# Designs tried in a protein design run: designed miniproteins, single chains, continued (2). Part 4

Each design is a single chain, and the fold is of that chain. pLDDT is the mean over its residues in the fold that is shown.

## One batch from the design tools (miniprotein)

Design m4106
Fold by ESMFold2-Fast:
Structure m4106 (fold): chain A 62 residues (1-62)
Amino acid sequence: SLDEVIAHYEALIAERPDSPNAHAGLGAAYLRAGKTDEARRHFQRALELRPDHEVARRLLAA
């Protein structure tokens, strides 16, 4: 379920808070769940950590 995917990425971020891929993955999961504000915050965090992160740039621009 999406809730399980979200919980998985939240646990990953708790262990590795500076992972741009983990923040982008959590953002994508929130977007799939219809939580657009939460998704945007995580995409922005991914871009703060890595400004050229392709997935975060693409999904935040949409």
Scores: mean pLDDT 84

Design m4107
Fold by ESMFold2-Fast:
Formats: structure tokens, sequence, C-alpha cells
Structure m4107 (fold): chain A 80 residues (1-80)
């Protein structure tokens, strides 16, 4: 189903967003690499949103987008 496809994309997006956040917080990846992972997560979340029909999936997509914003803010803070 469309929701099953959305969940697969969302699971990947969640993993990438968490990897980017942890990596930039711990300094294990570069700010550039963290932004690449965050952009990839955002793209997958956008694709999931186009397929998602349930409010629960849409809420989880919003949470991923929130983590992507946090990564961008952390990268900005380290560069400033």
Amino acid sequence: SKDEQALKLLDEAEKLAEEAKKGVETGTISPEEAMKLAQKAADLAKQALQLATSDEIKQRIQEVNGKVVEVAQLVYKKAS
C-alpha cells in the first residue's frame, strides 16, 4: 500500500536524520557530511508525505523534519 511505501521511506529518513544529529553533536562526521545526510532525510520525508494517508505517519514525518532543522541549526552554530 501507499502507507507501507511511506513507512519504508520514513524509516530511512529517521535513521539518516538521527545519524546526522548524533554525528554533528559528537564531532564524528563533518558539518558538510551532516548536511548531506539531513538533506537526504528531508528528501525521503517529502516523498513519504506524498504517499502518506494516515495522521500517525504524517506526525512522524513532521518529527523527522524537526530533526533536520535541528541539524541545520547545529551546523550553523558550529560555523558561526
Scores: mean pLDDT 85

Design m4108
Fold by ESMFold2-Fast:
Structure m4108 (fold): chain A 101 residues (1-101)
Amino acid sequence: DRERIRRRLEELLERALEAGLVSEEQVRAARELDRRLNRGVEILLALLRGADLTAMSELEIELELGVAAVYIAVKLTVEGRPPTLENEVDIVEEELKRKLE
């Protein structure tokens, strides 16, 4: 269910903001970018990896989203997890939990 995935990503983004891992400006930039690209998983993972979307060029953003996509694909493959959107969101949530320690 696409709406359930969108809700999970928004909940993770709000948790990252509450924890001080991202700024309000980064959250606004991420939401705008997701509206254009529909790549919420890669966008949120890039933010958690330290990409400042507000300070980056379009090319730098494309590169960071590509790196995030490869990271998710490799991690799912290594861990024997099916490449479902649900499992991709789980990788992002696991990354957030690591950053909160």
Scores: mean pLDDT 86

Design m4109
Fold by ESMFold2-Fast:
Structure m4109 (fold): chain A 72 residues (1-72)
Amino acid sequence: MSEKRLEAEILLSLARMYLGIAKSNELSVEELEEIAERIERLAEEAGKLDPEAAAEAREIAEEVRELVEKKK
């Protein structure tokens, strides 16, 4: 595995961890919005390394944004 791909996979794994926290816990709208913003930043960093990892991280961020909408 290349260094860039390994770093992208670490960022994607962190995004997946945030999604797990968002789905397993009764979080406020504000907490879910913060998680979505953190995942969006991870996706931007992953995009510099691996576009596939970035695309997956963006999908994860969208899933958290859907959780926000369901709580409104």
Scores: mean pLDDT 83

Design m4110
Fold by ESMFold2-Fast:
Structure m4110 (fold): chain A 76 residues (1-76)
Amino acid sequence: PPVVPIAKVVVTPSAKEVAVGETLTATVTAYDADGNVLYTTEYEFVPTEKGEHSVEVTLTSPEGGSGTTTLNFTAY
């Protein structure tokens, strides 16, 4: 079968704020053009500085499909 293209990537953080040095977990889901879930991955980030953070998150399938989204959160 042909490689299924990723039409949309959604990142959902477990919290909008996290303490510096604590782990923030986010759920990253890739969808096809018809809205079907292709795969879901968990992403973890530990901020080292206070303030607002924007992190680019990339999903890559074993078949070579990829997509990116931005994770936004605040560290206190």
Scores: mean pLDDT 79

Design m4111
Fold by ESMFold2-Fast:
Structure m4111 (fold): chain A 62 residues (1-62)
Amino acid sequence: SAIGKAAANLAANRAGQEALEAGWKPVGVRAEGTDEGGRGIVTTEKGEVEAEVSGEEAAKLL
């Protein structure tokens, strides 16, 4: 769904931003989303950073 794709993208971006703020280098990303929300996981050389987004929050971007 459009909301699911937006939620996945937003969650991945948040996880990436958290990794960069920690000074960690992102080397990979995986994300999934539904109308209920999204989850993004950014892999760095120092570990994984995870973020979640609600479908309601993602819907505001559409």
Scores: mean pLDDT 81

Design m4112
Fold by ESMFold2-Fast:
Structure m4112 (fold): chain A 70 residues (1-70)
Amino acid sequence: VEEEVERLLAEELPRAREAGRLSPRYGEADAPLLATLDVLARVAAEAPDDEEARAVLLRRLAEAGVEVEV
């Protein structure tokens, strides 16, 4: 589970950063939140019955400098 979340973050976060989604200076102020929600939604879709997977995802996002409480 954790390895799957790490893999997803390793692929999605760099892509989101390059697209400017994780930068509050790019376009709109809520762009980083939208990028976080996209990744979280994908994790939830892959493991809807595993709540711990989302906790691991949020921890990894925080390490990358992204925080969200939704």
Scores: mean pLDDT 53

Design m4113
Fold by ESMFold2-Fast:
Structure m4113 (fold): chain A 84 residues (1-84)
Amino acid sequence: MEIEEKARKIAEELNAELPKSLEEQELVVKLAEYDKDGSREALIAGVALQLQHFRKVPPERARALAEAMLAGDAERYAALMAEV
C-alpha cells in the first residue's frame, strides 16, 4: 500500500544518524516533501519505527520526535533530543 511504502522509505532515509536540531535542513526538507501527499500519519509512523529500531528510542518518545520533526517544531525537538 502507498502509505506503507512511504513509511518504509522514510525509515530507510533516517537509517544513518538522527539530527541534533531541525536546523539541519536536508532532512527537514525531505520530510516536508512527503507531507505534501497528505500521508502525515504514515510519515510519523515510519519515522517513529526508524527511531525505535535503529536508535533504540522508546516508542512514546520516538513518536513525539517524529511529530516534532514533521511539524517543524524546533523547540520541542531540541527538548526531546536533550533526553536522547
Scores: mean pLDDT 62

Design m4114
Fold by ESMFold2-Fast:
Structure m4114 (fold): chain A 77 residues (1-77)
Amino acid sequence: SAKKKALAEKFLEEWEKIEKEALEEAKKLGIDPEIVKKMLEEVKEAIKKGLESGKYEEAWAEANKIAAEAYEEYKKA
């Protein structure tokens, strides 16, 4: 539906901000940016899959949780 497509486009716009913030935080921790980019790509794919099912808010919440958990794991390594 057109609404699903519009929400996906909005997600992509917001994702650029999330990616920038995540990369800045990773730099503070001395984490390789390529590792972070790979993680972010996986999270982005998970969100897109969730959006296809029409669970927009759940997909966003899930992605935030995945990103936070991965970030903590990298910080611990």
Scores: mean pLDDT 71

Design m4115
Fold by ESMFold2-Fast:
Structure m4115 (fold): chain A 82 residues (1-82)
Amino acid sequence: MSLEEAKAEFERGLEAYRAGDLETARAHFERSLAILEELDADPADPFLRRTYFHLISVLNDLGDLERAQAVARRLAERIPDL
C-alpha cells in the first residue's frame, strides 16, 4: 500500500460522489482511509483529515449513522488535542 494508492482511491471516491453513486464513493473513501491508517499518516495531514470528513459525509448521506459515528470516533482519536 502507498500514499499514491490512497490518493487514487480518494479521487475515484470524489468522482463517484459527484456522479451521485454514494455506495461506490463510500467504498473508495473507505479504501483510501484504510491505506492512510495502515501507513500511520500524519494526523496533521490535510489529506488524511479530508478523507475522514468525506467518508463521514457520504455515510451520513447514505443514512448509515452507526458507521459514520465509528469513523468520527477514529478521527477524534487520531487528531491530537494539544
Scores: mean pLDDT 82

Design m4116
Fold by ESMFold2-Fast:
Structure m4116 (fold): chain A 90 residues (1-90)
Amino acid sequence: LDALFARFDGDGDGYLSTAELLELLRHLTGGSLSGAELQRVFAEAMGEDPSKPGAARRAVDRVDKDGRGGRLDRAEFETAVRAVREHLGL
């Protein structure tokens, strides 16, 4: 996971945006899910209603403990990835 985090941390600031997180989840799922499906799965895994606009953003906010507005550090990222993998049965 650390190597994948570093790979998608394109600006090297130690944080992942929601878009970078979703691209990483697409990679982990073997590219079988569309961006919309990944957003739905992420929202569901984090306990958000995926049918509502902004569900992926609210899911990020639930793991963003330091309040960095939709940016995830390594620990928050690992929490999000674990939740999605468990939800998908991976």
Scores: mean pLDDT 67

Design m4117
Fold by ESMFold2-Fast:
Structure m4117 (fold): chain A 60 residues (1-60)
Amino acid sequence: DDAARGIALGLAGRGAEGGRAAARAMHKSYVTDEGAERARQAGEAGGYAAAASAAWNGKL
């Protein structure tokens, strides 16, 4: 999970607000169909980095 670690470090750099937003997104993405759709769209739009972010949020 080197990509997931990189994303976590990037989100930490956004400060407390970014960290809280990420935690909420991760929880919601994990328990909804939107998590899977978000991962698919991120992969198409942003390539590997975006797909890794979606995987972190959706726990693919």
Scores: mean pLDDT 46

Design m4118
Fold by ESMFold2-Fast:
Structure m4118 (fold): chain A 56 residues (1-56)
Amino acid sequence: SRREQLIAQNEAAKARVEKQKEELSKSSSPRDQLLADLLEFVAGSEEYVIERIRAR
């Protein structure tokens, strides 16, 4: 269903963001650390979207 497709797409997006965050957090660059913090927020936002889709 479209709901299952949207959940899968958002879960895949969250996984990609979490992987990029992990890679950036291994950097000693202050800029990369700031980007990792931003991506943590984005991952949380994706989880919120997944929960809202599941509730429908």
Scores: mean pLDDT 80

Design m4119
Fold by ESMFold2-Fast:
Structure m4119 (fold): chain A 83 residues (1-83)
Amino acid sequence: GGLFLGEKPVHPAVLRAIKAAGGKENLKNYDIEVVSDGSGLGERIAAELKKLGAKNVTVREGEPPEGKQIEIDKENKKITIYV
């Protein structure tokens, strides 16, 4: 391998979404919104979630609320990820 190619293959935000959904197999049951600073990171995270089986993933630009990395609404099957 090359230098630095061994850095985490899965972004921490993706791992947070998997945990919030109750497992990778449940990602398809949630509408996931990725909120980013517009740097393109949100689009990369959304693509990774779709590869893992998420069906409904949207990306928007915005600033995360202070101290929040994720929100989950189990009643409406929604997950919001802040990056």
Scores: mean pLDDT 77

Design m4120
Fold by ESMFold2-Fast:
Structure m4120 (fold): chain A 87 residues (1-87)
Amino acid sequence: SMEEMKKKFEEEMEKLLAIIKRELEDRGLADVIPEVEKVAKEVLEEALKKLEESPDTEEAFNKIKRESMKKFGKKVAEIEEKARAKK
């Protein structure tokens, strides 16, 4: 169901965020964690809205998930680059 797919996406985003937060701490970039958490929330909210407008199919879900994960990764990379440039 759509609700089960939404729950799986939320769980995957939470797991990915936890990994990224640990990696940022290990690299001495813990100061940008709040910004990364905000981006994760915004990306998740946008993805959930797109899922509500999409066909209730695994194909549509996988496309939205891939695009959302890619967007999140790009924004995290931009945050990390900006933080490193200030050092």
Scores: mean pLDDT 81

Design m4121
Fold by ESMFold2-Fast:
Structure m4121 (fold): chain A 74 residues (1-74)
Amino acid sequence: MELSPAEQAILEALDILIRHLLAEGASREQVERAATLVLDGLVARYRLSPEQAARLRAELARRIDALVAEREAA
């Protein structure tokens, strides 16, 4: 799926946040809650459409799964 530059910037910011929280010992539930709150704030900041927000939420869920698995493997 093609992401706009703004959508890519949001996902990169969320990736950094998730990695930081996992490094600090946050649980999956804490990461999901924090990442969702930040995503909602960034959607407002970049004035994204509801359609773009829906795409980002789907990609966020996928990124959380991947990064949690990566941390558990370490």
Scores: mean pLDDT 80

Design m4122
Fold by ESMFold2-Fast:
Structure m4122 (fold): chain A 61 residues (1-61)
Amino acid sequence: RERERLLARGFLELGGYAPTEEQVEALVAAARERGLSPLEFASLHPEEVRRIVGGEPPPLP
């Protein structure tokens, strides 16, 4: 469970998001509901990830 939260947060931060703890937990929970890892869930369901984090990532420099 802790490893899943760390991986989900790291993935979202790498993607340019600044997720809250609640958003990280929501991503982990959604992935578990689908029987997927957080990384697999983010790859297969990017619209759900956007819904969970509530917006566009900041533009890359």
Scores: mean pLDDT 71

Design m4123
Fold by ESMFold2-Fast:
Structure m4123 (fold): chain A 85 residues (1-85)
Amino acid sequence: SFDELMEKVTKLLLEASKSGHEQFLAHGGALAVRAELSTLPEDEAVAVAQDILATVEKNKDTKSVMELINEINDIVAARKKAIAA
């Protein structure tokens, strides 16, 4: 489930990409997010990945890849802080 969610997120970021540079950001951003989420318990990682997927699906046609990656990073950072507290 987590792997499938991250594959869907990566695909949507690539579909939102309008340049080679944005494709690079999409791949790198998705890989970095997947690595960060792998430090969480599986149930938490799945929940965060679902929130990320919903955010990307909602905004992929209205936001740049960089804006989407920034929103994803904010979601991940907020969840990691909440779990650590």
Scores: mean pLDDT 82

Design m4124
Fold by ESMFold2-Fast:
Order: structure tokens, then sequence, then C-alpha cells
Structure m4124 (fold): chain A 88 residues (1-88)
């Protein structure tokens, strides 16, 4: 799905950036995308909240464009995952 593709790219960019917040956002985004595919609304909501917290911090504090892009993709993936779960 689009959510999983965005999440995978977000995780890769977060890992490549060596930014801990971007990496955590990437993991949360991936978890949210998978929870969304499975229709687990509660887990998708938790993952979206975690992704928003870590992505917001990474975007605000990082000067590394790779970390910022990874965090943005992770946040988008988590949001799409939440939407997927809520449609089921």
Amino acid sequence: SEAVKLAAKGMLLGAMSNDPLATRAGSAGYFGAIAGEKGNVELAKQAAEDAERYARLAIDKSTNPVAIEGARLALEAARKGKELAEKK
C-alpha cells in the first residue's frame, strides 16, 4: 500500500540520517502503516501520535534535510495508516 511504501522510505531516510528522533518517527510510521493495513484502529492511533511527537521534534530541531524528509514521510505514513484502519 501507499502507507507502507511511505513508511519504508521514511524509516530508511531516518536510519541514514543518524538522527534518533527521525529514526523513532520512522519506526512509529511503519508500525502505524502496518496497523492500518490490519484495521487495528487503536494501535494505528497510538502509532500516529508517536510519529507526530517524534517527527515534530525532528523537523523542528534537525538541520539535516535527510532527517527532516524521513520524519515528514513517517508522519504521512502514520496518518494514512490511521485512515486505513478507520475505513474498516
Scores: mean pLDDT 84

Design m4125
Fold by ESMFold2-Fast:
Structure m4125 (fold): chain A 74 residues (1-74)
Amino acid sequence: MSPAERAIAEIDRELATLSREEQIEALRQLERIASAALDFVAAHPDSPFSDEEVALLRAVLAHARERLARLLAE
């Protein structure tokens, strides 16, 4: 299993312990954090972030957005 798959599985496990409203807030916070980190990487291409770390951040951001969209569609 890739590091991104492991991180997503852990996020899903943690979310499963929360109410729907708490999941929405947690996913919004995760989206804000991951988006801000990616914006920082884009502005600072000489930053210490590896390609693997950037790929992980992108995967987490995509997953947070997808889960939030599903919850809001209910």
Scores: mean pLDDT 83

Design m4126
Fold by ESMFold2-Fast:
Structure m4126 (fold): chain A 118 residues (1-118)
Amino acid sequence: MEEVIEEVRKLVREAAENADTDPAASQAHQTRAGELVARHPSLEIASAVFETAAEIAEKDGLPEAAEYMRQAAEAFRNGDIDKALEYLRKAAEVADRDGSVRTRTAIAMAANALLQAK
């Protein structure tokens, strides 16, 4: 499980890093992360993806999106899926407004992890 969590975190980072410059590589990393999450649906993996997405947003200069991602993770841990999805949507709107393909990619992967964990 710990090895799967670290691999998923790495795939999220690699997908985000390649989103602007190598869309094919980014898509391959997104697909692989999605497959791992689907095979290992857990709160720990979903939380790891949310935390990684928040880190990516923070580094990308989008602290508002990072905060929404942290709030989404907390809502999910509390079993409030609707609230978690609302915060993910708000984070995606911030990333879209700023034009950050990297942060949007990470947020999309977090949303997928949440849906697979449900």
Scores: mean pLDDT 80

Design m4127
Fold by ESMFold2-Fast:
Structure m4127 (fold): chain A 65 residues (1-65)
Amino acid sequence: DPALKKAYALLVEKGTLTKEEFMANLDLPAEEAEALFSLFDIDRDGTISIEEFIVGLRSYLGLEA
């Protein structure tokens, strides 16, 4: 998943991503980017942390939590 790889690389460098940073750095339609962000924004605070991303990614890939 190129979008997920891009998001992970940014999170490793920055620690967190805002919705604007997430959407701007993914080459996805706004609708898809918003859907992905909502899946990873577990706290619904408008940002994703590396921890939230890892949890969401494991669920997305069908791995055990």
Scores: mean pLDDT 72

Design m4128
Fold by ESMFold2-Fast:
Structure m4128 (fold): chain A 64 residues (1-64)
Amino acid sequence: MLRELAERLGLPVATVSRVLRLRREQPTRPLAEIAREVGVSVETILRIEVEEGIRLIQRAVEKF
């Protein structure tokens, strides 16, 4: 799951995992601050969230 997402984005699994964890633990924190802490761009965080969102929607549709 995380490995496939990381490969699609060309990022280390650890980086993707850290972004998703920080977003889950601190949902109101600005993306720019998370980007600075992880060492990625805001665009990279948005790409991670879009790909994860598509995956969650796909899984939810399959459950219906």
Scores: mean pLDDT 76

Design m4129
Fold by ESMFold2-Fast:
Structure m4129 (fold): chain A 62 residues (1-62)
Amino acid sequence: TEPQLPPLTPEQQKALENAIKTAKKALDEYPKDGLEGSEYASKAGKETYEKEMKKIEEEKKL
């Protein structure tokens, strides 16, 4: 593994886990029309991850 980027903190890892859960829920709940369902789930996961990361950064900034 390339140690160029800092490792995820426990809080960041939880944010990633939440993003994965959100993506799975979106994939399950979104009607699957070809591959668009997986892209929709990926977007939902990314948005959740960014939201969680922003929350962590804002709390740390306080």
Scores: mean pLDDT 67

Design m4130
Fold by ESMFold2-Fast:
Structure m4130 (fold): chain A 65 residues (1-65)
Amino acid sequence: GPKVRLTAKKDIPYANESFLAMKKGEEREAVLLEERENGLLVVQLLSDGKVRTLGASMVEVEELP
């Protein structure tokens, strides 16, 4: 999938290891693996290579060149 920058619109609290926790305004670079019909994004973080899920409504997604 494309490389993206995720910017948190609000605090995303830690739920478990499968979900990405972020603070409002925090940025993460990732590969977008899947956009699900239920509004979840599946991403692979560039920092550690780990696959995480988060709500699409909770982040701005910017495609990187």
Scores: mean pLDDT 85

Design m4131
Fold by ESMFold2-Fast:
Structure m4131 (fold): chain A 67 residues (1-67)
Amino acid sequence: MIEKIIEKEVEKIAKELGLTPAEREHVLKAMRTAVEAQKIETEEEIETLARQIKTGLEAGRAARAAR
C-alpha cells in the first residue's frame, strides 16, 4: 500500500517538474529511504514528505537559474 503511495507522489513531482528518468529514479530512491528512516506509515506523512522534496527541487532550480 505505502509503496504505491510513494510511487504516485513521485510520479506527480516528475510530471509537474518535468524530471528526466534519472532524476525521477533518484527522487523515488530518496523518498523510499526517507520513509524507511523516519518509519513513515501514513499517506498524509508521505504526501507531506513529497511536498518537502518538491519544494527543495524547485528552490534548487530557482537558485541555479538565478546564478
Scores: mean pLDDT 78

Design m4132
Fold by ESMFold2-Fast:
Structure m4132 (fold): chain A 70 residues (1-70)
Amino acid sequence: VSHEELIQELLDLAKDGVEKVKSAKNLSEEEKKKYFEQLREEAEKLAEEYNLSESDKQALLSEIEKLAEE
């Protein structure tokens, strides 16, 4: 698996997670923030495990943050 494919898969998983949190009608804004924080932390750990470059890791985290704030 290429690093680009891995980054895309991690991003797709993050997008799915963000959409599920945003669509959850029973979650407060504070609870949604906690779930987004967990998604970022999980993505960071996976990036470290798969030895992604710092720039690729930052690009992934930045994109997740944008999705969460949108």
Scores: mean pLDDT 74

Design m4133
Fold by ESMFold2-Fast:
Order: structure tokens, then C-alpha cells, then sequence
Structure m4133 (fold): chain A 74 residues (1-74)
């Protein structure tokens, strides 16, 4: 996989995770769907640890943002 393909994939993962966040009806549903996405990508790209590290960073950022937003609603 080329570096450009990796960057495009990371961008697509961020967009998919953001859509999951917007479409989820609860924090629990968001966490479940994000976890399923993470597991799918980890299996798909298990031989590319650099790509997986970039994906995990993006997913963690979106997860932390969602948690902060949930805490503000309480």
C-alpha cells in the first residue's frame, strides 16, 4: 500500500467514525459501533502496524471528543 493510499484510508476512517458518532442514538451505541469498526480494521490491516497506529490515534481522538461531549450534557 502506498503512503497516499494510507493517508486516504485514515481520512476515510475518520469520516466513517464521525458518521457513526452523528448517527448513534446513545453513547453506548457509539462505543459499540466504533469498537466494531476498530476490530474490523485491525483484522484487515494486521500486517501494517504503522497504518493501524494511525487509525487507532484517529479513533481514540473521536472517542475522547464524544466522551467530553457526553460529560457536558450531564
Amino acid sequence: MSEEEREQLVKEVREEAEKIREEAKSLDEFIQKLSELSKKLAEEYKDDPELLARIEKVLKEIYMEALAEHDREL
Scores: mean pLDDT 80

Design m4134
Fold by ESMFold2-Fast:
Structure m4134 (fold): chain A 81 residues (1-81)
Amino acid sequence: STKEEFKQLVEKANNFLTMSPEEQEKLLDDIVDRTGLRFLKTASEAAREFYAYFVVQTLVDNGVDPSLFKEIYEKLLEYLG
């Protein structure tokens, strides 16, 4: 279910800093695929920043540790641009 899939993303994201680089990249791929953000790779910098911020904030609002926001956000922006 959509709720269960999102819960699994939140649980994985809470382990972001303990993940291998390959596990981090796979999580970012899963986030981008689920949120439809792949089009942002060809979008403006402002659009990438806005939607990446919104997605990471949504993860935090749903149980990701707020202390992980900056690291996940910066890695997501790097992944997108």
Scores: mean pLDDT 83

Design m4135
Fold by ESMFold2-Fast:
Structure m4135 (fold): chain A 93 residues (1-93)
Amino acid sequence: SKEKEIVNKLLMEAGVIKVAVAILLRLGKISQADADTINAMVDQIEQAALNKDIETAKQLVQELSTYLKTSSNPTLQKLADNLDALITEIEKV
């Protein structure tokens, strides 16, 4: 189903972001406060996806994308672009 495909993509992207954040934090490229904020937002996206609440998941993805775009870190900006592409895909359903 399209719902299952969207849920799987949301969970996959959540995992990618968590790994990237952990690496950036270890390299001193982002603050602990930024890492905590991003991880909390990603956890909310995962919960919405697991509950199959696609409308809430989409809103949370939009909020995370906006937050990541405020960063000067180029990896976080690229992750925001990935989230924008995912929002576009969700909107087609």
Scores: mean pLDDT 89

Design m4136
Fold by ESMFold2-Fast:
Structure m4136 (fold): chain A 82 residues (1-82)
Amino acid sequence: SRKEQQEIARAIGRALRILGDALGPWLIKRAEKAGKTPGASLFASSPEEEERIRKLSELSDEEIDELIKKVNEEILKELKEL
């Protein structure tokens, strides 16, 4: 039904947003490690967001992996609650 399709679309949208929030800092960290220097300002629309991204980009590879694991668990929890 259309209602089921809308609920699925909203769940996918939430999952993509959560993934995007987690992957943003991870992508910055990976780009810096690869010798690319993306400025935090390229991924932030405000000074507060830039500061948050900057702090997240300081995470170690292990801390980023743990963050991704937690985000995956939250996504799975959201999908199970559908």
Scores: mean pLDDT 58

Design m4137
Fold by ESMFold2-Fast:
Structure m4137 (fold): chain A 85 residues (1-85)
Amino acid sequence: SLSRQELLELLSRELQAIVDQIAALIRAMTDPAARAAALARLNGLLAQWQEIVRDAEEGRLSQDEFVERANAVLEELRALLAEVA
């Protein structure tokens, strides 16, 4: 099994790749209202990810809880990517 640090590194890299794709698609949006809504959703998910990372680093999450919460945010990011693509 991977350590918490190795899992954090792996999931952070995967998250950054998805975020970069979403950000590029948001920048290409022509409707200002849709762009603002998508950006607000992305920012909310990034804030949720930072809270999960903090909770994990401070020992407030078990490894299983960390993986579960991280995957939930990644799933929401993938859903947002599909919506803006």
Scores: mean pLDDT 86

Design m4138
Fold by ESMFold2-Fast:
Structure m4138 (fold): chain A 74 residues (1-74)
Amino acid sequence: SPLERVLNEVKRLVHEALEAAEAGDLAAMRAYFARARQLIADAKSTADPAEQAQLDALEAALERMEREVLARMA
């Protein structure tokens, strides 16, 4: 399904963002998180109510992870 493709792509981008953070590459880390957030935003624009709940949960988890990674790199 389109939703499952979005979930898998966001997961992959988060993995790449975490690897970039461990390498000290702030620019790459921010780019991967930005791409993940854009995919969620795009998916939410056409999502059914049931899909919106999963995308909202994913968005909240992504925002928490991004804040934690940024704090660790500061």
Scores: mean pLDDT 85

Design m4139
Fold by ESMFold2-Fast:
Structure m4139 (fold): chain A 99 residues (1-99)
Amino acid sequence: SAYEVGEELINKGIELARKEKNKEKAIELILEGVRKAAELATDADPQVRANGVEFAESNVEELVERILELGYPEEADPREVYDEAIELLAEERRAAAAA
């Protein structure tokens, strides 16, 4: 399913971020994981979306905590970064579905 494929991509992204020695590249990979989690949470399939919301809520917060562990961004609220990413991707998906 799209959910299982998305979950595998997120897990692979997290693993790659853990092995990355360049802080900026590691953050980029983590943010890509956050985006993939949000895509699952906003999927057109109601079952994928329901499972994606649960997965995203559980994993995106952990990914944001990982970004803070890397020392970026110290001045940004990690909760706001999470909420903004989810809302923006949900809005993009609604716009795409309406088009």
Scores: mean pLDDT 62

Design m4140
Fold by ESMFold2-Fast:
Structure m4140 (fold): chain A 65 residues (1-65)
Amino acid sequence: RNQAMLELIRSVKPKTPLSAMARAVAISSIKPGKIPSVDEMQPLINALEADGQTDAANELRKLAE
């Protein structure tokens, strides 16, 4: 799950500086053996939804659960 989450985040293509920053923060926040909470991923989920990347946002939420 942690590897799949990292691969998902790295594969998304940010469309705004906000989503680019949120993506970078999310990558730095993921630690081996620990799955981030939905609350910790919420800023990136919100940025992806604002970018129209709702499929990526939904996949990220599912992996964080």
Scores: mean pLDDT 74

Design m4141
Fold by ESMFold2-Fast:
Structure m4141 (fold): chain A 85 residues (1-85)
Amino acid sequence: SSEYAEAKKEAGLLRSAVYHYLDLGEKRGDKETIREAEEVLRLVTDIQKMIENGEEFEKIRKQLEEAKEKLREVARRLGLPEPEI
């Protein structure tokens, strides 16, 4: 459905943002940022599996919002702009 297509797109954008923070953490030697980004990456991977399995859309949306907020918290802690997702 179109709703699942949009969720898949958002999950892909989240994955890209997480890879950006992983790269930043590696360049800075910031192990905490790397660890937090890896936790968000695991959450995004789980969300993508939920989409693939056609799980309840409301549950997928809730998990996407939680992943977005967790990544925004990392950005805020680092003094970086919020990810465009």
Scores: mean pLDDT 83

Design m4142
Fold by ESMFold2-Fast:
Structure m4142 (fold): chain A 65 residues (1-65)
Amino acid sequence: SQAELEKIREEVLAFLEKQGARVVREENGEIYVSLAEDSEMQLLAVAVANAILLEAGGGPLHLLP
């Protein structure tokens, strides 16, 4: 449901921020993030977050330069 997706989205955003990724914007159900530094752990966190969102029926996660 929409409510379940919204809850998952909120949890994913909190996870990303905890891992040092910054959410820049949300647009048309897609999330845009930036990383403070290019690190393997931050890249893994983004990949995991993207997989969770796609499985939940959300839009893709985009990594900004």
Scores: mean pLDDT 79

